# Designed miniproteins, single chains, continued (2), part 25

Each design is a single chain, and the fold is of that chain. pLDDT is the mean over its residues in the fold that is shown.

## One batch from the design tools (miniprotein)

Design m4845
Fold by ESMFold2-Fast:
Structure m4845 (fold): chain A 98 residues (1-98)
Amino acid sequence: MDTIILVGKVPKSSLKDAFLQFAKDFGWEILKDTETEVVARIKLGNEEYELVLYSDGRLELRDKEGNLVGEGEAVSTDEVTVFEVKAEDFELIIILKK
């Protein structure tokens, strides 16, 4: 299984604020920003996806048609925030230093 690792520095304490700042820094478009979910449009290789962060820290990866293609979770520690999503053919790991 291929692993895609993205690394950044986002000195934010909340999962949502870290996600929003990372999306901005990487040039990802925020499609939705609600109380229950944040959705970013992301590009991995030649494919376009929507990455969904839920308020409980759950992650979903959707294709351009809205089909669920991956699931994961976000975890915040004192030193890093990590977003990890597993799809059928790859894993996406985003590591953000605080």
Scores: mean pLDDT 82

Design m4846
Fold by ESMFold2-Fast:
Structure m4846 (fold): chain A 58 residues (1-58)
Amino acid sequence: MPAQSPEDIQKAIDLLTSAGLSEEEARSTVNTLLAAGKAKNAIEAAQLYVDGVEHDRS
């Protein structure tokens, strides 16, 4: 499991809350994506979620 800094986790949470998630949901989403190996770090996990939600609507 990649080690994440608290700063990177907070940035990921900020990205997800900007997309409409609560802080708790954002943290859960980051942890789930990292545990599944879908993202290399917390920021990438948040970006993948935001991109999926925004681009899948077009």
Scores: mean pLDDT 74

Design m4847
Fold by ESMFold2-Fast:
Parts: sequence; structure tokens; C-alpha cells
Structure m4847 (fold): chain A 70 residues (1-70)
Amino acid sequence: SGDFHEGIHLLLTAKNDADLEEAREKLSKVDFSKPTIGFTLQYLLANAEAFGLSPKAVEVLREFLKKVNF
């Protein structure tokens, strides 16, 4: 979905706390009950260093991963 793609893009490109807050706002609109969303979040977290995710962006990913039901 647009909100999920925009939220992840903002996490990957975040330069400051304002970018991270915009990412949180976009991701708050996402349906985390969808398996594809949950698997994508897990994949990004497992490969955070390869994607160049900041420690703060990783914490945002962890916040939303808690909303995923397995």
C-alpha cells in the first residue's frame, strides 16, 4: 500500500527525528495483520545494516513489529 511504501522509504532515507515521526505517521495507517507486511518488517530488521538503517529507524521498525500477529 502507499502508506507502507512511503513509511519504509522515510525510514530508509531519514536524516532527523522529524523524518522518523513522518514515517511513524505513515506506518500508523498500515494494516499489520497482513502477512506480507509482517514478513517485510522482519526482513528489513534482519538486514538493517545492509539497508543502512539508523539505530533510531530500527527502533521504529521494532515498534511496528510488535503490532504484527504471527
Scores: mean pLDDT 81

Design m4848
Fold by ESMFold2-Fast:
Structure m4848 (fold): chain A 77 residues (1-77)
Amino acid sequence: MAEELRQLGLEREKQGDYLGAGDLYFQSGSEYLLSGDMRSASESFRLSSEAYRKAGDEERSELMERASRGAEETDRG
């Protein structure tokens, strides 16, 4: 479940595993996209971007920022 993946990401951040946290937040965002929850997808992709940036992975951080913006643009309400 997408929220459980987000919680797992938080646990990895507490352990200092920022790369693992980024991967888990990305998986969470992807599951939210599949369920149509665009706002939660955007939030999870932002968390993924921040985690990848802390891990020193600027390329994945940028990719996740773009994914977050795409999800936010689609969530028109």
Scores: mean pLDDT 83

Design m4849
Fold by ESMFold2-Fast:
Structure m4849 (fold): chain A 61 residues (1-61)
Amino acid sequence: ADSLIEAFVAFVRANPPRSEEEFETLLANLAATLRSLGLSDAQVAELVRRVREVYEEARAA
């Protein structure tokens, strides 16, 4: 889980989404993938929250 979080966060930092719609699509795809891998809703929500924080921090800068 941590390695996947780190990889996705690094991807978003290196390839920032061009719109909020693109970012929401990426988050939806991430959530669907994590659920298909057997992660709980709580684990998926925490992962999505962390990725969203990184994106919002990048936008605020």
Scores: mean pLDDT 74

Design m4850
Fold by ESMFold2-Fast:
Structure m4850 (fold): chain A 100 residues (1-100)
Amino acid sequence: MDSEEALVAFLADLMAHEARELVAQGRLDDAAEGVYNAMRYALTVLSEEQVEAALRRAVARLPREEALRILERTLELAKQDGDERTARIVERVIEELRRE
C-alpha cells in the first residue's frame, strides 16, 4: 500500500471507529467534534482531496442516517469556526450521501 493511501485508510478507520463509539453512547456532539478535529489536523499534512476520500470511507462504515446527523453537526462546527475548507468537504460528502 502506498504510504499516503495507508494514511487515508487509517484516518478513515479512526474517524469511523470513534464516531460509532460516541454515537452508541448518545454523544452525537462529541462524535461531530471528533470528526471535525480529525479533519482539521489531517488538512495540515494531507490534501483536501485525500481528507475528502478519508471522510467518504469513514461514513461508508456507518449507518447512512447516523453519518448524515454527524456530518450535519460537523458542518455547523466548521461554519461557526469560519473553517471554509472543512465546511466545503463536509458539504460535498453530505450531498453525495443524500444521493442513492
Scores: mean pLDDT 84

Design m4851
Fold by ESMFold2-Fast:
Structure m4851 (fold): chain A 75 residues (1-75)
Amino acid sequence: SKAGREVKLEILRALFNGEVMTPENVADKVKNALLKSGVPKSRATQISNQVKTLLLQGKIRSIDELAKEVEKLLA
């Protein structure tokens, strides 16, 4: 989906720019990607918080798993 692709692109750009990928930074990139994809701010914030929780629990281990979980949460 567009949202999953935008999430991957935001993370890859951050990595190439030398940004540190913490659960907080990843969740912020997810929120920005969702907003660019036309997701309302309230829902983008909710999904980014859920993603942060999953990252802290070690349930997201790759960029592909991250995009997949975001698409699942949007369904």
Scores: mean pLDDT 85

Design m4852
Fold by ESMFold2-Fast:
Structure m4852 (fold): chain A 99 residues (1-99)
Amino acid sequence: SPERVKAYVESVTGFRLLALRVESETNPEAAAAEIAAVDAGRDRLLATIDANKDSSDEEIVDALLAVRRAELLAAGQTDEAKIAAVLDSHRASLEAVLS
């Protein structure tokens, strides 16, 4: 269900943002950059789910993993084995939510 995947994305990013906001007390500039990146990532994932609302759960998972792969490449990750391991971990988490 797209609604369950959205709830999962919001939950995971919400906990990460809470931790970053606590850290912002000691380093507000670095924390602000990380918070902005998490917010942008969350918004991108939610938009991807909305674009695939009429797709199967498997197609939604594949679309989200394609976004994550693009983010890893943009961040300078070129190790295909490491990319595959990260994407396999994300696939397992998303499939568990959809079960």
Scores: mean pLDDT 78

Design m4853
Fold by ESMFold2-Fast:
Structure m4853 (fold): chain A 100 residues (1-100)
Amino acid sequence: SAKEELLEQEMERLLEAIREEIEEAKKKGLSKEEIARLLVKKRNEAIDAIAKLGKELGLEDSVINKLVLRFGIEVQKLYNELLGKPIEEGLSEKFKEFLS
């Protein structure tokens, strides 16, 4: 629908803004941990903005939740692209459970 397309366009805009902020943080020499925290913060802010816009557009919660999930997956792909594999890779199962 046209309303879903508007939300998808906003999602693409927010994803690009996150990319730019993370690339800028890398240029400033922030640690991988600081960049990961920044990405989590920006992801959560973007998810809140997407949910708010979806409600304002009158989209059903099921549609909003599906798009939010897709956005979260795209942010995880962006993290893997810009920072390499997650810090959790190579850690013990107990430590991975602690981070979940």
Scores: mean pLDDT 78

Design m4854
Fold by ESMFold2-Fast:
Structure m4854 (fold): chain A 85 residues (1-85)
Amino acid sequence: AREFVKNAVFNAIKRALLAAGASEDEAVKWATEIVNSIDDSLDNGDIIKQAVEKTAKLLKEKYGAEVTVDWSKGIGRALTVKPIK
């Protein structure tokens, strides 16, 4: 269950970074670093919340993009990236 959530979070972060203009290598690097920075003793909701917060900060600061979260689409599609322009 925990591994499934982390994998889904990794894929959501990677997709958000790619949508913001990151390369494949950059998207994999940042998604890996964000997932690995999350405490795996947390419940699934807190894991998802921390992943969203870290991803939103990275996208805003490095890519000039904001993140919209729509949990009704499931975790793999929950993150939508929009330019801050």
Scores: mean pLDDT 70

Design m4855
Fold by ESMFold2-Fast:
Structure m4855 (fold): chain A 111 residues (1-111)
Amino acid sequence: SDILKEVEEAIKAAEEAIRILEESKELTREIELKLAEKYNEIILKLNNVLDLVESSNLPLEKQKQILELLGEIEKALGEFQKALRDKDIEKAIEAARRIKEKLEELKKLIE
């Protein structure tokens, strides 16, 4: 499904962000720009998921569960952005892992 593809692409972007952070000794400007790119890619994919869910024939209970998970992912994305501003690599990794975990939960709901 189109929703599944958007979620899988968001998971990939989150995995790439985790890898960049785990390989980084410090948050240089170049690394911050790469992470901002991954963040923006995840946001774009989640906006596409929201649009596709609103136009879908999914049962209302499934739509509600998806919207609740999207809210949890948005919270984790906010934590990720805060960690990057604070230059806290450990907290950025924790937030990125939460984003990935919630995206994988979302994938299971739509499979």
Scores: mean pLDDT 89

Design m4856
Fold by ESMFold2-Fast:
Formats: sequence, C-alpha cells, structure tokens
Structure m4856 (fold): chain A 66 residues (1-66)
Amino acid sequence: MIQVFIQLSDDKDKRQKAVQLLQQASRYVKKHYDKDKGVASPDAEKKLIETLEQLRKQGLADIEIT
C-alpha cells in the first residue's frame, strides 16, 4: 500500500488553490471509476499524478510518498 502525505502551505491563498486542484482531481477520478471492477482508469491515475506535480511546482504543498 502506497501512502501519500500532503503538507498544505501555511498561506491561506495557496491552501485554497491546493484544495481546489485536489477537488478537481477527485471529481475526475470519481467520473472515471469503474464500480464493477473497483478500479480507476489509467487516465484517472495520470490526472492524480499531474495534480501532485502542479501542487509541487506551484509551491502549494509539500508531498511525501511512503
């Protein structure tokens, strides 16, 4: 099991933007989730990775993978 820890920025505006990006990614994953198979599509996984990269590049959150 892979765990991802996201430390949000202490800046209010950066935190709000990070939450918005995470919510957008969550909506995309839910739309592309196959309930019968219990798996997300490869496109959903790509969207999550892209969202984590955007958080990192824009300094909106620090990300640790364990």
Scores: mean pLDDT 70

Design m4857
Fold by ESMFold2-Fast:
Structure m4857 (fold): chain A 84 residues (1-84)
Amino acid sequence: SDETLEELERKARELMERARELLEAGDIEGAIRVMEELMRYMKEVYEEHKDDPETVKKIKELDYKVRQEFGEWLEEARRREAAA
């Protein structure tokens, strides 16, 4: 449902903001744990809706975006750590 996707996007936004704050604070391991929590949540939502192709497509698109963005933030954080 649209409500399920809105809740998923909200949860993803909240956890991504938390992960970014942890990376900015130098807590790389903490940020990775938050990302693992988001990945588990997304898997649960996927399993509940695996027979709905439209919802599955949107979940996969969100998963891809989140992984790409976190990967970029993680590389930036590692560069900052190396420079310190």
Scores: mean pLDDT 84

Design m4858
Fold by ESMFold2-Fast:
Structure m4858 (fold): chain A 97 residues (1-97)
Amino acid sequence: MEKKKEAEKYVENAKRAAQAMVDLTKESGDKAKESILKAAQTALENVRKAKELDPEYARKAAEIVVEGLEQAAKNVTDPDLKAELRRIAEEVRRLAE
């Protein structure tokens, strides 16, 4: 019971972080590199915490976070930022398995 409510909070936090990341890439692109990476890391950490509590909730969050990371990677031109976003997406995909 407690674990389900905690997992739901982490899923919601992951979704919000992923949305903020995508919005930053559309509004500011490479100029918001630090903020984009921070949002991406926040989404990843919340998916990890959700998985520790309930793998089913982590899977749902991972789907949305991966989609956001792939979209963010397409919106940026900095090769280091693009590579890091794709690395984080791969890590999130593994959490969904």
Scores: mean pLDDT 85

Design m4859
Fold by ESMFold2-Fast:
Formats: sequence, structure tokens, C-alpha cells
Structure m4859 (fold): chain A 87 residues (1-87)
Amino acid sequence: AEELLERFERLAREHARKAKPLSPEEQEKWEKFLASGEESLEKTKAILREAIRRGDVELAVEYARKLLEAGEIETVEAAVKELEEML
């Protein structure tokens, strides 16, 4: 689990170096989504995907860790594979 999270962080940092800055419209939509107040597993997975897309390494690692603690190892492994395919 720790090794998987370290690999994820490394790949997310590499992807973030190539990511474009968020537009103001995208940032506003993201802030509204985060503020929606519902704590579901699906929301946690959606936050992980968007954090990766945005190049927000700190948020991506935080939510990957939450998913691993919840036993969602396959979700984090899929995210690692997707990052490897994008790089």
C-alpha cells in the first residue's frame, strides 16, 4: 500500500509538470463540487480523478491515501496505470 502510494505520487508529480493551469471557470466548478457537502465513496473517486487532471499532486495523494485506507486498492492501481499510459 505505501509503495503503491509512493509510485502514484511520483507519477502524479510527473504528470503535473505537463498539466496546464486551470481556467477560472474550471476552478469555480471544482470549488462548488468540493463544497457540495456529500461524503460518498463516488465523490472521493471523482475528487481523485479531477485532482490528477488538474495536476494538484497534494490533493491527489491525499485522496489516493483515503481510498487505500477504505480498501479501494483497485481504484488506486487503475489510477497508476492511467498515469503511466498518459506519460
Scores: mean pLDDT 74

Design m4860
Fold by ESMFold2-Fast:
Structure m4860 (fold): chain A 68 residues (1-68)
Amino acid sequence: DVEFPSNLEGLAIAGEMIRDWLEGKLTIEEVKKKAEEAIKKGLDISVLIKIAETFKLEEVKEYLEKLE
């Protein structure tokens, strides 16, 4: 199985985004921009929606759902 051929960079961006948000280093607008960057790097938008749901980032989840 092919696990992370084109998603590795996007997944790394998503991980950094979550960490920085939890540490108060990012605003909601910056989180949205990082989420778009992760998608542009090949991360599936559904994965980002699930992440936003898990961390209760309601504004980010709503934003991503509008892009879907």
Scores: mean pLDDT 76

Design m4861
Fold by ESMFold2-Fast:
Structure m4861 (fold): chain A 71 residues (1-71)
Amino acid sequence: SAMERRGEEGYRRIVAAGLRDAADYYQKLGDEFRKLGEKVKGKIGEELNKLADEYHALAEQYRAEADRVLA
C-alpha cells in the first residue's frame, strides 16, 4: 500500500532527524566542554577536554546512525 510505504519512509525521516538533533546537541556539549577546558588549565582542564572528545565521538556516532537509517 502507498500509505503504508509512505508511513515507513516518514518514520525513517523522523528517526534520522531525531538522531541528527541528538548529534547537534552532543556536538554543542563537546564544544562547551572544550571551551571550558581551555579556560581551566591543569588536571581539571584535561578532564574537561576528555569529556569534549567523548561528546564529539557521540555526535559522530549519531550522525553515522542517521545516515544508516536513511540507507
Scores: mean pLDDT 87

Design m4862
Fold by ESMFold2-Fast:
Structure m4862 (fold): chain A 64 residues (1-64)
Amino acid sequence: SMEEERRRLLERLKEVQEKMKEKMAEADDSELGAISQEFAPEYGEILRGLGVGAGQGLPAGSVR
């Protein structure tokens, strides 16, 4: 069901945010942007699954 899929995505989102926070806490300030970029694909995938990335909430970071 969509509700079960949404719950799974929210749980995954929490895990990703927690891992990113932990990694940022151990990193130098200069690495924070790189860590954010490292987690951006997975974070974007989760948000897309939640409907946030469907043309809203996640503008393209680069326009070629």
Scores: mean pLDDT 71

Design m4863
Fold by ESMFold2-Fast:
Structure m4863 (fold): chain A 64 residues (1-64)
Amino acid sequence: DAREGFRRAAEGAAKGDNEAAREGAELMIQAGGTSKGAEAAAVAGASTGDPEFGAERGLRASGL
């Protein structure tokens, strides 16, 4: 699930949790997400502290 993967990546980035961010990135890649999407989700999550907003940004950047 790309949305859940991006959400986890954003949440991990917001918390500084590298393991959670990595797991999120792996899930989104399996679901057709892109590396650009993962970066967008992580940056948005870290900047806002909002994993849901990060997930939306990641999906848009991936064309999903």
Scores: mean pLDDT 75

Design m4864
Fold by ESMFold2-Fast:
Structure m4864 (fold): chain A 88 residues (1-88)
Amino acid sequence: DEEEIEKGLKELEKHAEEIKKRIEEDPEGVEREVEEGERILREEDPEAYKQLEKHRELIKNTPDPKMKEMYELILKESLIEYARLHKK
């Protein structure tokens, strides 16, 4: 329902803002972690990597610039988390 959608969007906005803050503080470190997560995913789970590519295509075709930015930030956060889970 509308309330559940609003709560979900607010949670996504919070996560997007947190990752955006990290990028501002350490853009090179964040990019390195994103690249590492993508590399591990590509090598260890090629099917999941194909799904990631599909999600990136959907994000590129998002007509709302604010939603597009939010989805891109959430994807980066997911890749960073994947790298952390598989690095230790």
Scores: mean pLDDT 78

Design m4865
Fold by ESMFold2-Fast:
Structure m4865 (fold): chain A 110 residues (1-110)
Amino acid sequence: MRATYTAAGPLDARGEPSTFTVDLSYALANSDPETQALLLETLERARAGELSAEDLAALAAEYRDSHPLLAQAYMLLSWALRVEAARSPEELTAVAAAFEAAVVEDRPLP
């Protein structure tokens, strides 16, 4: 079962892409069969270019309270698609900064 999605960003000065890998193995192992099927279908649709980062972010918001592992997987895939959409190292830096800010804001207060 393919449980990873690897996004390639813009090439650096050496001609090497920045990569961002999402590993869904934990989410798949800790989900019911129906949720597993939905995650795999979503992963294949993302690979086929059928989903946007905005579509995945909307799905993450929809499932946040009912299926937190599914919502987390959708959110990580949305960030992977944003990395792929970056056209320059400057845009990639902006995506990374936005991701860090979002992760910090989602941290529960003590």
Scores: mean pLDDT 72

Design m4866
Fold by ESMFold2-Fast:
Structure m4866 (fold): chain A 63 residues (1-63)
Amino acid sequence: MKVETEVIESADVAEAVRDAVERYVAQGYTPVSEWVDRERRAVVVEFEDAAGNRLIVEVRRAA
């Protein structure tokens, strides 16, 4: 079991979130939660695979 974190910066946050979900679902991850972190100005998506490994993806708007 492991927890991994990925940070993505994109000019189009909604598209980057959609792409990340599609990519990780194709790798066997299931999105278990999604929320907006207003302090970080990020969309956070938490994924879990069949082995119980977690992946936290934080998508921020590129400066």
Scores: mean pLDDT 80

Design m4867
Fold by ESMFold2-Fast:
Structure m4867 (fold): chain A 80 residues (1-80)
Amino acid sequence: DEVEEFVRKKLAEAGLPYEPFGPQLTEEQVKITVETNRRVLELMTKEKKSVEEAFREVAEEYRRKGQEEAAKRVEEALER
């Protein structure tokens, strides 16, 4: 998975963990984590946002789409 490998590599370069929490992740939680990190990287590289700003924007995007659980998970990752 080229996107997953790219995101993981860029997060490692920034000193950030790829999977920050959870001993057992559901398929849905893994998908949200991967998609969130991919979008965060996109916002940081294309829109030059900080990691905190990127996470907040991703959470807001999920909330606007009615995906409250995804938005909450992204917000919890930022608060860690």
Scores: mean pLDDT 68

Design m4868
Fold by ESMFold2-Fast:
Structure m4868 (fold): chain A 93 residues (1-93)
Amino acid sequence: LSQAVADELAARYSDPAVVAAEEERIEELKEKAKKAKEEGDESTFAALVSAIELLAVEYDLTAAWLEAAGHLAAAANARALSEKAREAAKELA
């Protein structure tokens, strides 16, 4: 049941370019949220914070699935992304 999908996901989360792009995505969302807060756009700020929190959940689920499939290094990268997303959301609070 989907070992091939787990292997493809592990290849993705073991690629430094992919990990860097995901880190950049978190930083871009954080910067947009800070700008919305400074401009008094409460609805955009709330939506962006929620998007960052959802990314953290998605990375955690990905890490758990990768661990279950035996891809420990890729799982560690996904967990680091989840932690980075949670830290970004926390800094915005």
Scores: mean pLDDT 86

Design m4869
Fold by ESMFold2-Fast:
Structure m4869 (fold): chain A 83 residues (1-83)
Amino acid sequence: AAADVEAARRGIELLRQTIEEMQKKVDELQSELEKARAEADINPEEGMKKIEELQKKIDEYQKNIDSARAAAERLEATVAALE
């Protein structure tokens, strides 16, 4: 049905927006990770702790990006099959 295709397309757009937002967060965290690595050369205790926290957050966002991408691809395949 046309309504089901439109709903799927909106779902894809929301997932693409979510992926974009998460990718921006990863880019921000990567910049903070570079700063934390530079800080670890001056203050190893604080820098190491910050590196661990940032790496964990990057890994969590990457997992969420992969999941959202897979969901978007499934919806795109569904739309293609219905058209």
Scores: mean pLDDT 83

Design m4870
Fold by ESMFold2-Fast:
Structure m4870 (fold): chain A 76 residues (1-76)
Amino acid sequence: SKEEFLERLEQAKKDADALLEEVKKENTEEKRQLALQGLDRGIAQLEKLKKERPEMAEEVEELEKYLLEKKKEIES
């Protein structure tokens, strides 16, 4: 359902935010690598979801942009 889809996007954002919070609390190479791996998996999953639900592409793209920005922050 549309509600289930939106809940999945909400959960993906919360998972990403949790990984970023861990890096902010302890900025180690290990924590950064775990966050980058998690973000990469999230982005790959969102690309699949966008293809499966073209009508929700705008919402998926907003979250993709958010995750990419956060990935750049960790990489810098």
Scores: mean pLDDT 82

Design m4871
Fold by ESMFold2-Fast:
Structure m4871 (fold): chain A 82 residues (1-82)
Amino acid sequence: SKEFKEHVVEVLKKDVELLKKEGYLSEEEAKELLEQIEKLKELDEESFLEAVRAILASQRETSNVEENVAAVKQAIEEYSAK
């Protein structure tokens, strides 16, 4: 649903902002991720979830703090179960 996608997007954007503020993501990484997250709103629900998981996996490879990435992934998995 659109409501579900909007909730996931807002959670992801907030987490990206927090990770950037704490120094776990560069300004460039955060900007790119936020742009990608915004574009995901136009995808269908299943494609949206798949794309989000791919983005998080990519960010995990470049991040120094796996725990924060794992927390964001956990939130997405919880939302996808609804």
Scores: mean pLDDT 64

Design m4872
Fold by ESMFold2-Fast:
Structure m4872 (fold): chain A 97 residues (1-97)
Amino acid sequence: DKELEERYVELLAEELGLSEEEVEALRRAEESEENLQRAFLALLRRAAGASEEELERLREALETGDRELWEEFARRYAERVRREWERLNARIEEALA
């Protein structure tokens, strides 16, 4: 099943146009909270259309522990990221079937 997961990451990277660094974060998302955060930032950029400025503010919030700013971004983008993720996941699942 690890081979299937690697194939999934490859297809997701192709669909979203992820960089090598972003792909590495996705592959290692389960290994650390930092990798999960990097994967989430990549999804915000690619799927939710977050600006470079918004991503920088989110990184700063994560580093300083600004929970209010983090919660604001989470609420604003979580539904859109989930919706796009579900759409992309459905297409990738079809490609793997």
Scores: mean pLDDT 68

Design m4873
Fold by ESMFold2-Fast:
Structure m4873 (fold): chain A 84 residues (1-84)
Amino acid sequence: MAEEEVIPIGGGSELILTEKDGKYYVRTRTVSRENGVETERVVDYNIPLDKEEAEKLKKEAEESRRRLLELGAASRAALLAARA
C-alpha cells in the first residue's frame, strides 16, 4: 500500500507525498475557481526524495501555507523539488 500524506500549502494548493519502495514522490494539487467553474490541477514532479528531504519539504510547505499565494506556493514547491 502506498502511504499518501496531504499537506496544505495555501491558496487552494496541496502538497501530496507518496511513499514507494522507501522513497517519497512529490505531487501538487491546486483547486482554482475561474468563471464560476472549479478546476483541479495536479502536477507530478517525479523526483524521488529520501525521508529526511521529504520531512524538510513538509515543514517548508506548512510554513508557506499562510503566507504565499497559490502560484507562489506552487513555485516554491518546484524549487524545493529541484534541490532533491
Scores: mean pLDDT 67

Design m4874
Fold by ESMFold2-Fast:
Structure m4874 (fold): chain A 88 residues (1-88)
Amino acid sequence: SLEEEIKKALDEGKSPVEIANRLIAEGKITPEQAAVIGELQARGFSKETLYYAILAAIKGAPVEQLRAAARDENEEKVLETLKKLIES
């Protein structure tokens, strides 16, 4: 599955930006969603947080909701919000 491919890519040390660029090329996420993923990477967030950010984008989470999640300084709260966006 795409979710398994993304998890494997992150576990193998592939850049979230590289993964996001591939997903843009495949029409699965927008450049604006990818920019939020890149921002979380720049902030030093964990592979788990980046995985759920990518999944939320693929599941069609609006960019405004991804940006709202990313506003929190606490990674645990960001991760919780991203998981809720996937459940919608």
Scores: mean pLDDT 85

Design m4875
Fold by ESMFold2-Fast:
Structure m4875 (fold): chain A 70 residues (1-70)
Amino acid sequence: SPQVEAILQDIVDVGVTLYTEEGYSPEEALEIAVKMTTRAADQLGLSPEEKKRLVEEVVRRFKEKLKEVE
């Protein structure tokens, strides 16, 4: 959905900013992004399977963004 897409984009952008601008390690930034995704999925009442897919998508997008800046 467009709302879920916006949430994922915001979470990925926060994670990248933590790494590039705030001095977090990639591992720390990813951990925070995953925690944010988990909380958002729980608040939206998503199933465990949908939550897992959301986390996997955030991890994928974050790693792709890091390849551009590493």
Scores: mean pLDDT 84

Design m4876
Fold by ESMFold2-Fast:
Structure m4876 (fold): chain A 70 residues (1-70)
Amino acid sequence: SKEQEWIEEVKKKYPDLPVEEKMRILLTEVLKMSEEEVEKWFELVRNPLDPSLEKKAEEIEKKILERLEK
């Protein structure tokens, strides 16, 4: 999948970085997301039990998929 290819690219370039830092690089440099969008993504990942944040996660996922098509 495209997501796996991007994760592997970040792993190859930055093998010694923590997973969270690799995800930040993926979202900002590969997917070209803003720093604000990336911070919201990490906030959602760290608070998975909050139902209000689940809708925000869906919005971010949709934006990622839209950027994948471009």
Scores: mean pLDDT 65

Design m4877
Fold by ESMFold2-Fast:
Structure m4877 (fold): chain A 79 residues (1-79)
Amino acid sequence: MSIEIDGSKPDAVEVATEAAKRAIEEGKLSFPVYLGAILKDGSVPSKVVNDEEELREFAKEVVEKYGKNVVGFVVTEWR
């Protein structure tokens, strides 16, 4: 599932975290999940996250590192 965010917004980390949690619930997924950040250049830095705390930390790291270049997230179940 893809999630659109604006990484330049001051609430981007909270918006990304809540949107990813919602995508996990709607997709009936469970941790661990594969979480990728979609950047404007088409690259998708990705991480397997084992819980909500790791999900929040990844969202924070990506928004801090890439900021305005973050256009969304993708969440899939880790198989």
Scores: mean pLDDT 74

Design m4878
Fold by ESMFold2-Fast:
Structure m4878 (fold): chain A 100 residues (1-100)
Amino acid sequence: SAAERAREEAENGARAAEEAARKGGGSGSAAAGVSLVGAGVSAALESGSEEAREGALEAGSKGGLEAIRGADKGGEEGGREGERAAREGARRAAEEAERG
């Protein structure tokens, strides 16, 4: 199903972002941000409507990608940017889950 494929994609993205943050020397905060994005997406998939799940997956994936970019390019400063983007993605995902 589309939801299963989207979930698998989000889980793979979250794992890749965690690995990149850890390897890039992002001191804990970027990795925590990525974990929050993953958790938000998972919650949305479990409880949201079909529309809420789609929006939450989009928001989570976007946050995860921004976390990867931040960790890859900026060291400590990039790690903070990545964490901020991941947190914003997680918040949007949670809000859409609650809406739906």
Scores: mean pLDDT 55

Design m4879
Fold by ESMFold2-Fast:
Structure m4879 (fold): chain A 61 residues (1-61)
Amino acid sequence: MDQQIAAARDELLAYGKSLGVEEQTKRIVTVMTRAVQQGKVSLDGAVAAGRQTMDEIARRQ
């Protein structure tokens, strides 16, 4: 589980950097990692929500 969360975190950080929203991505990744660890959301759901949020921020930059 922790290894999968770490891999997803790295993927999301790289994605946010590619969109030019690196600082916002760091905050999003922190919130999502916490939610997954607390069992409030699935890893796949958190990754999908994070990507959607980053796409929205990138559209408004």
Scores: mean pLDDT 77

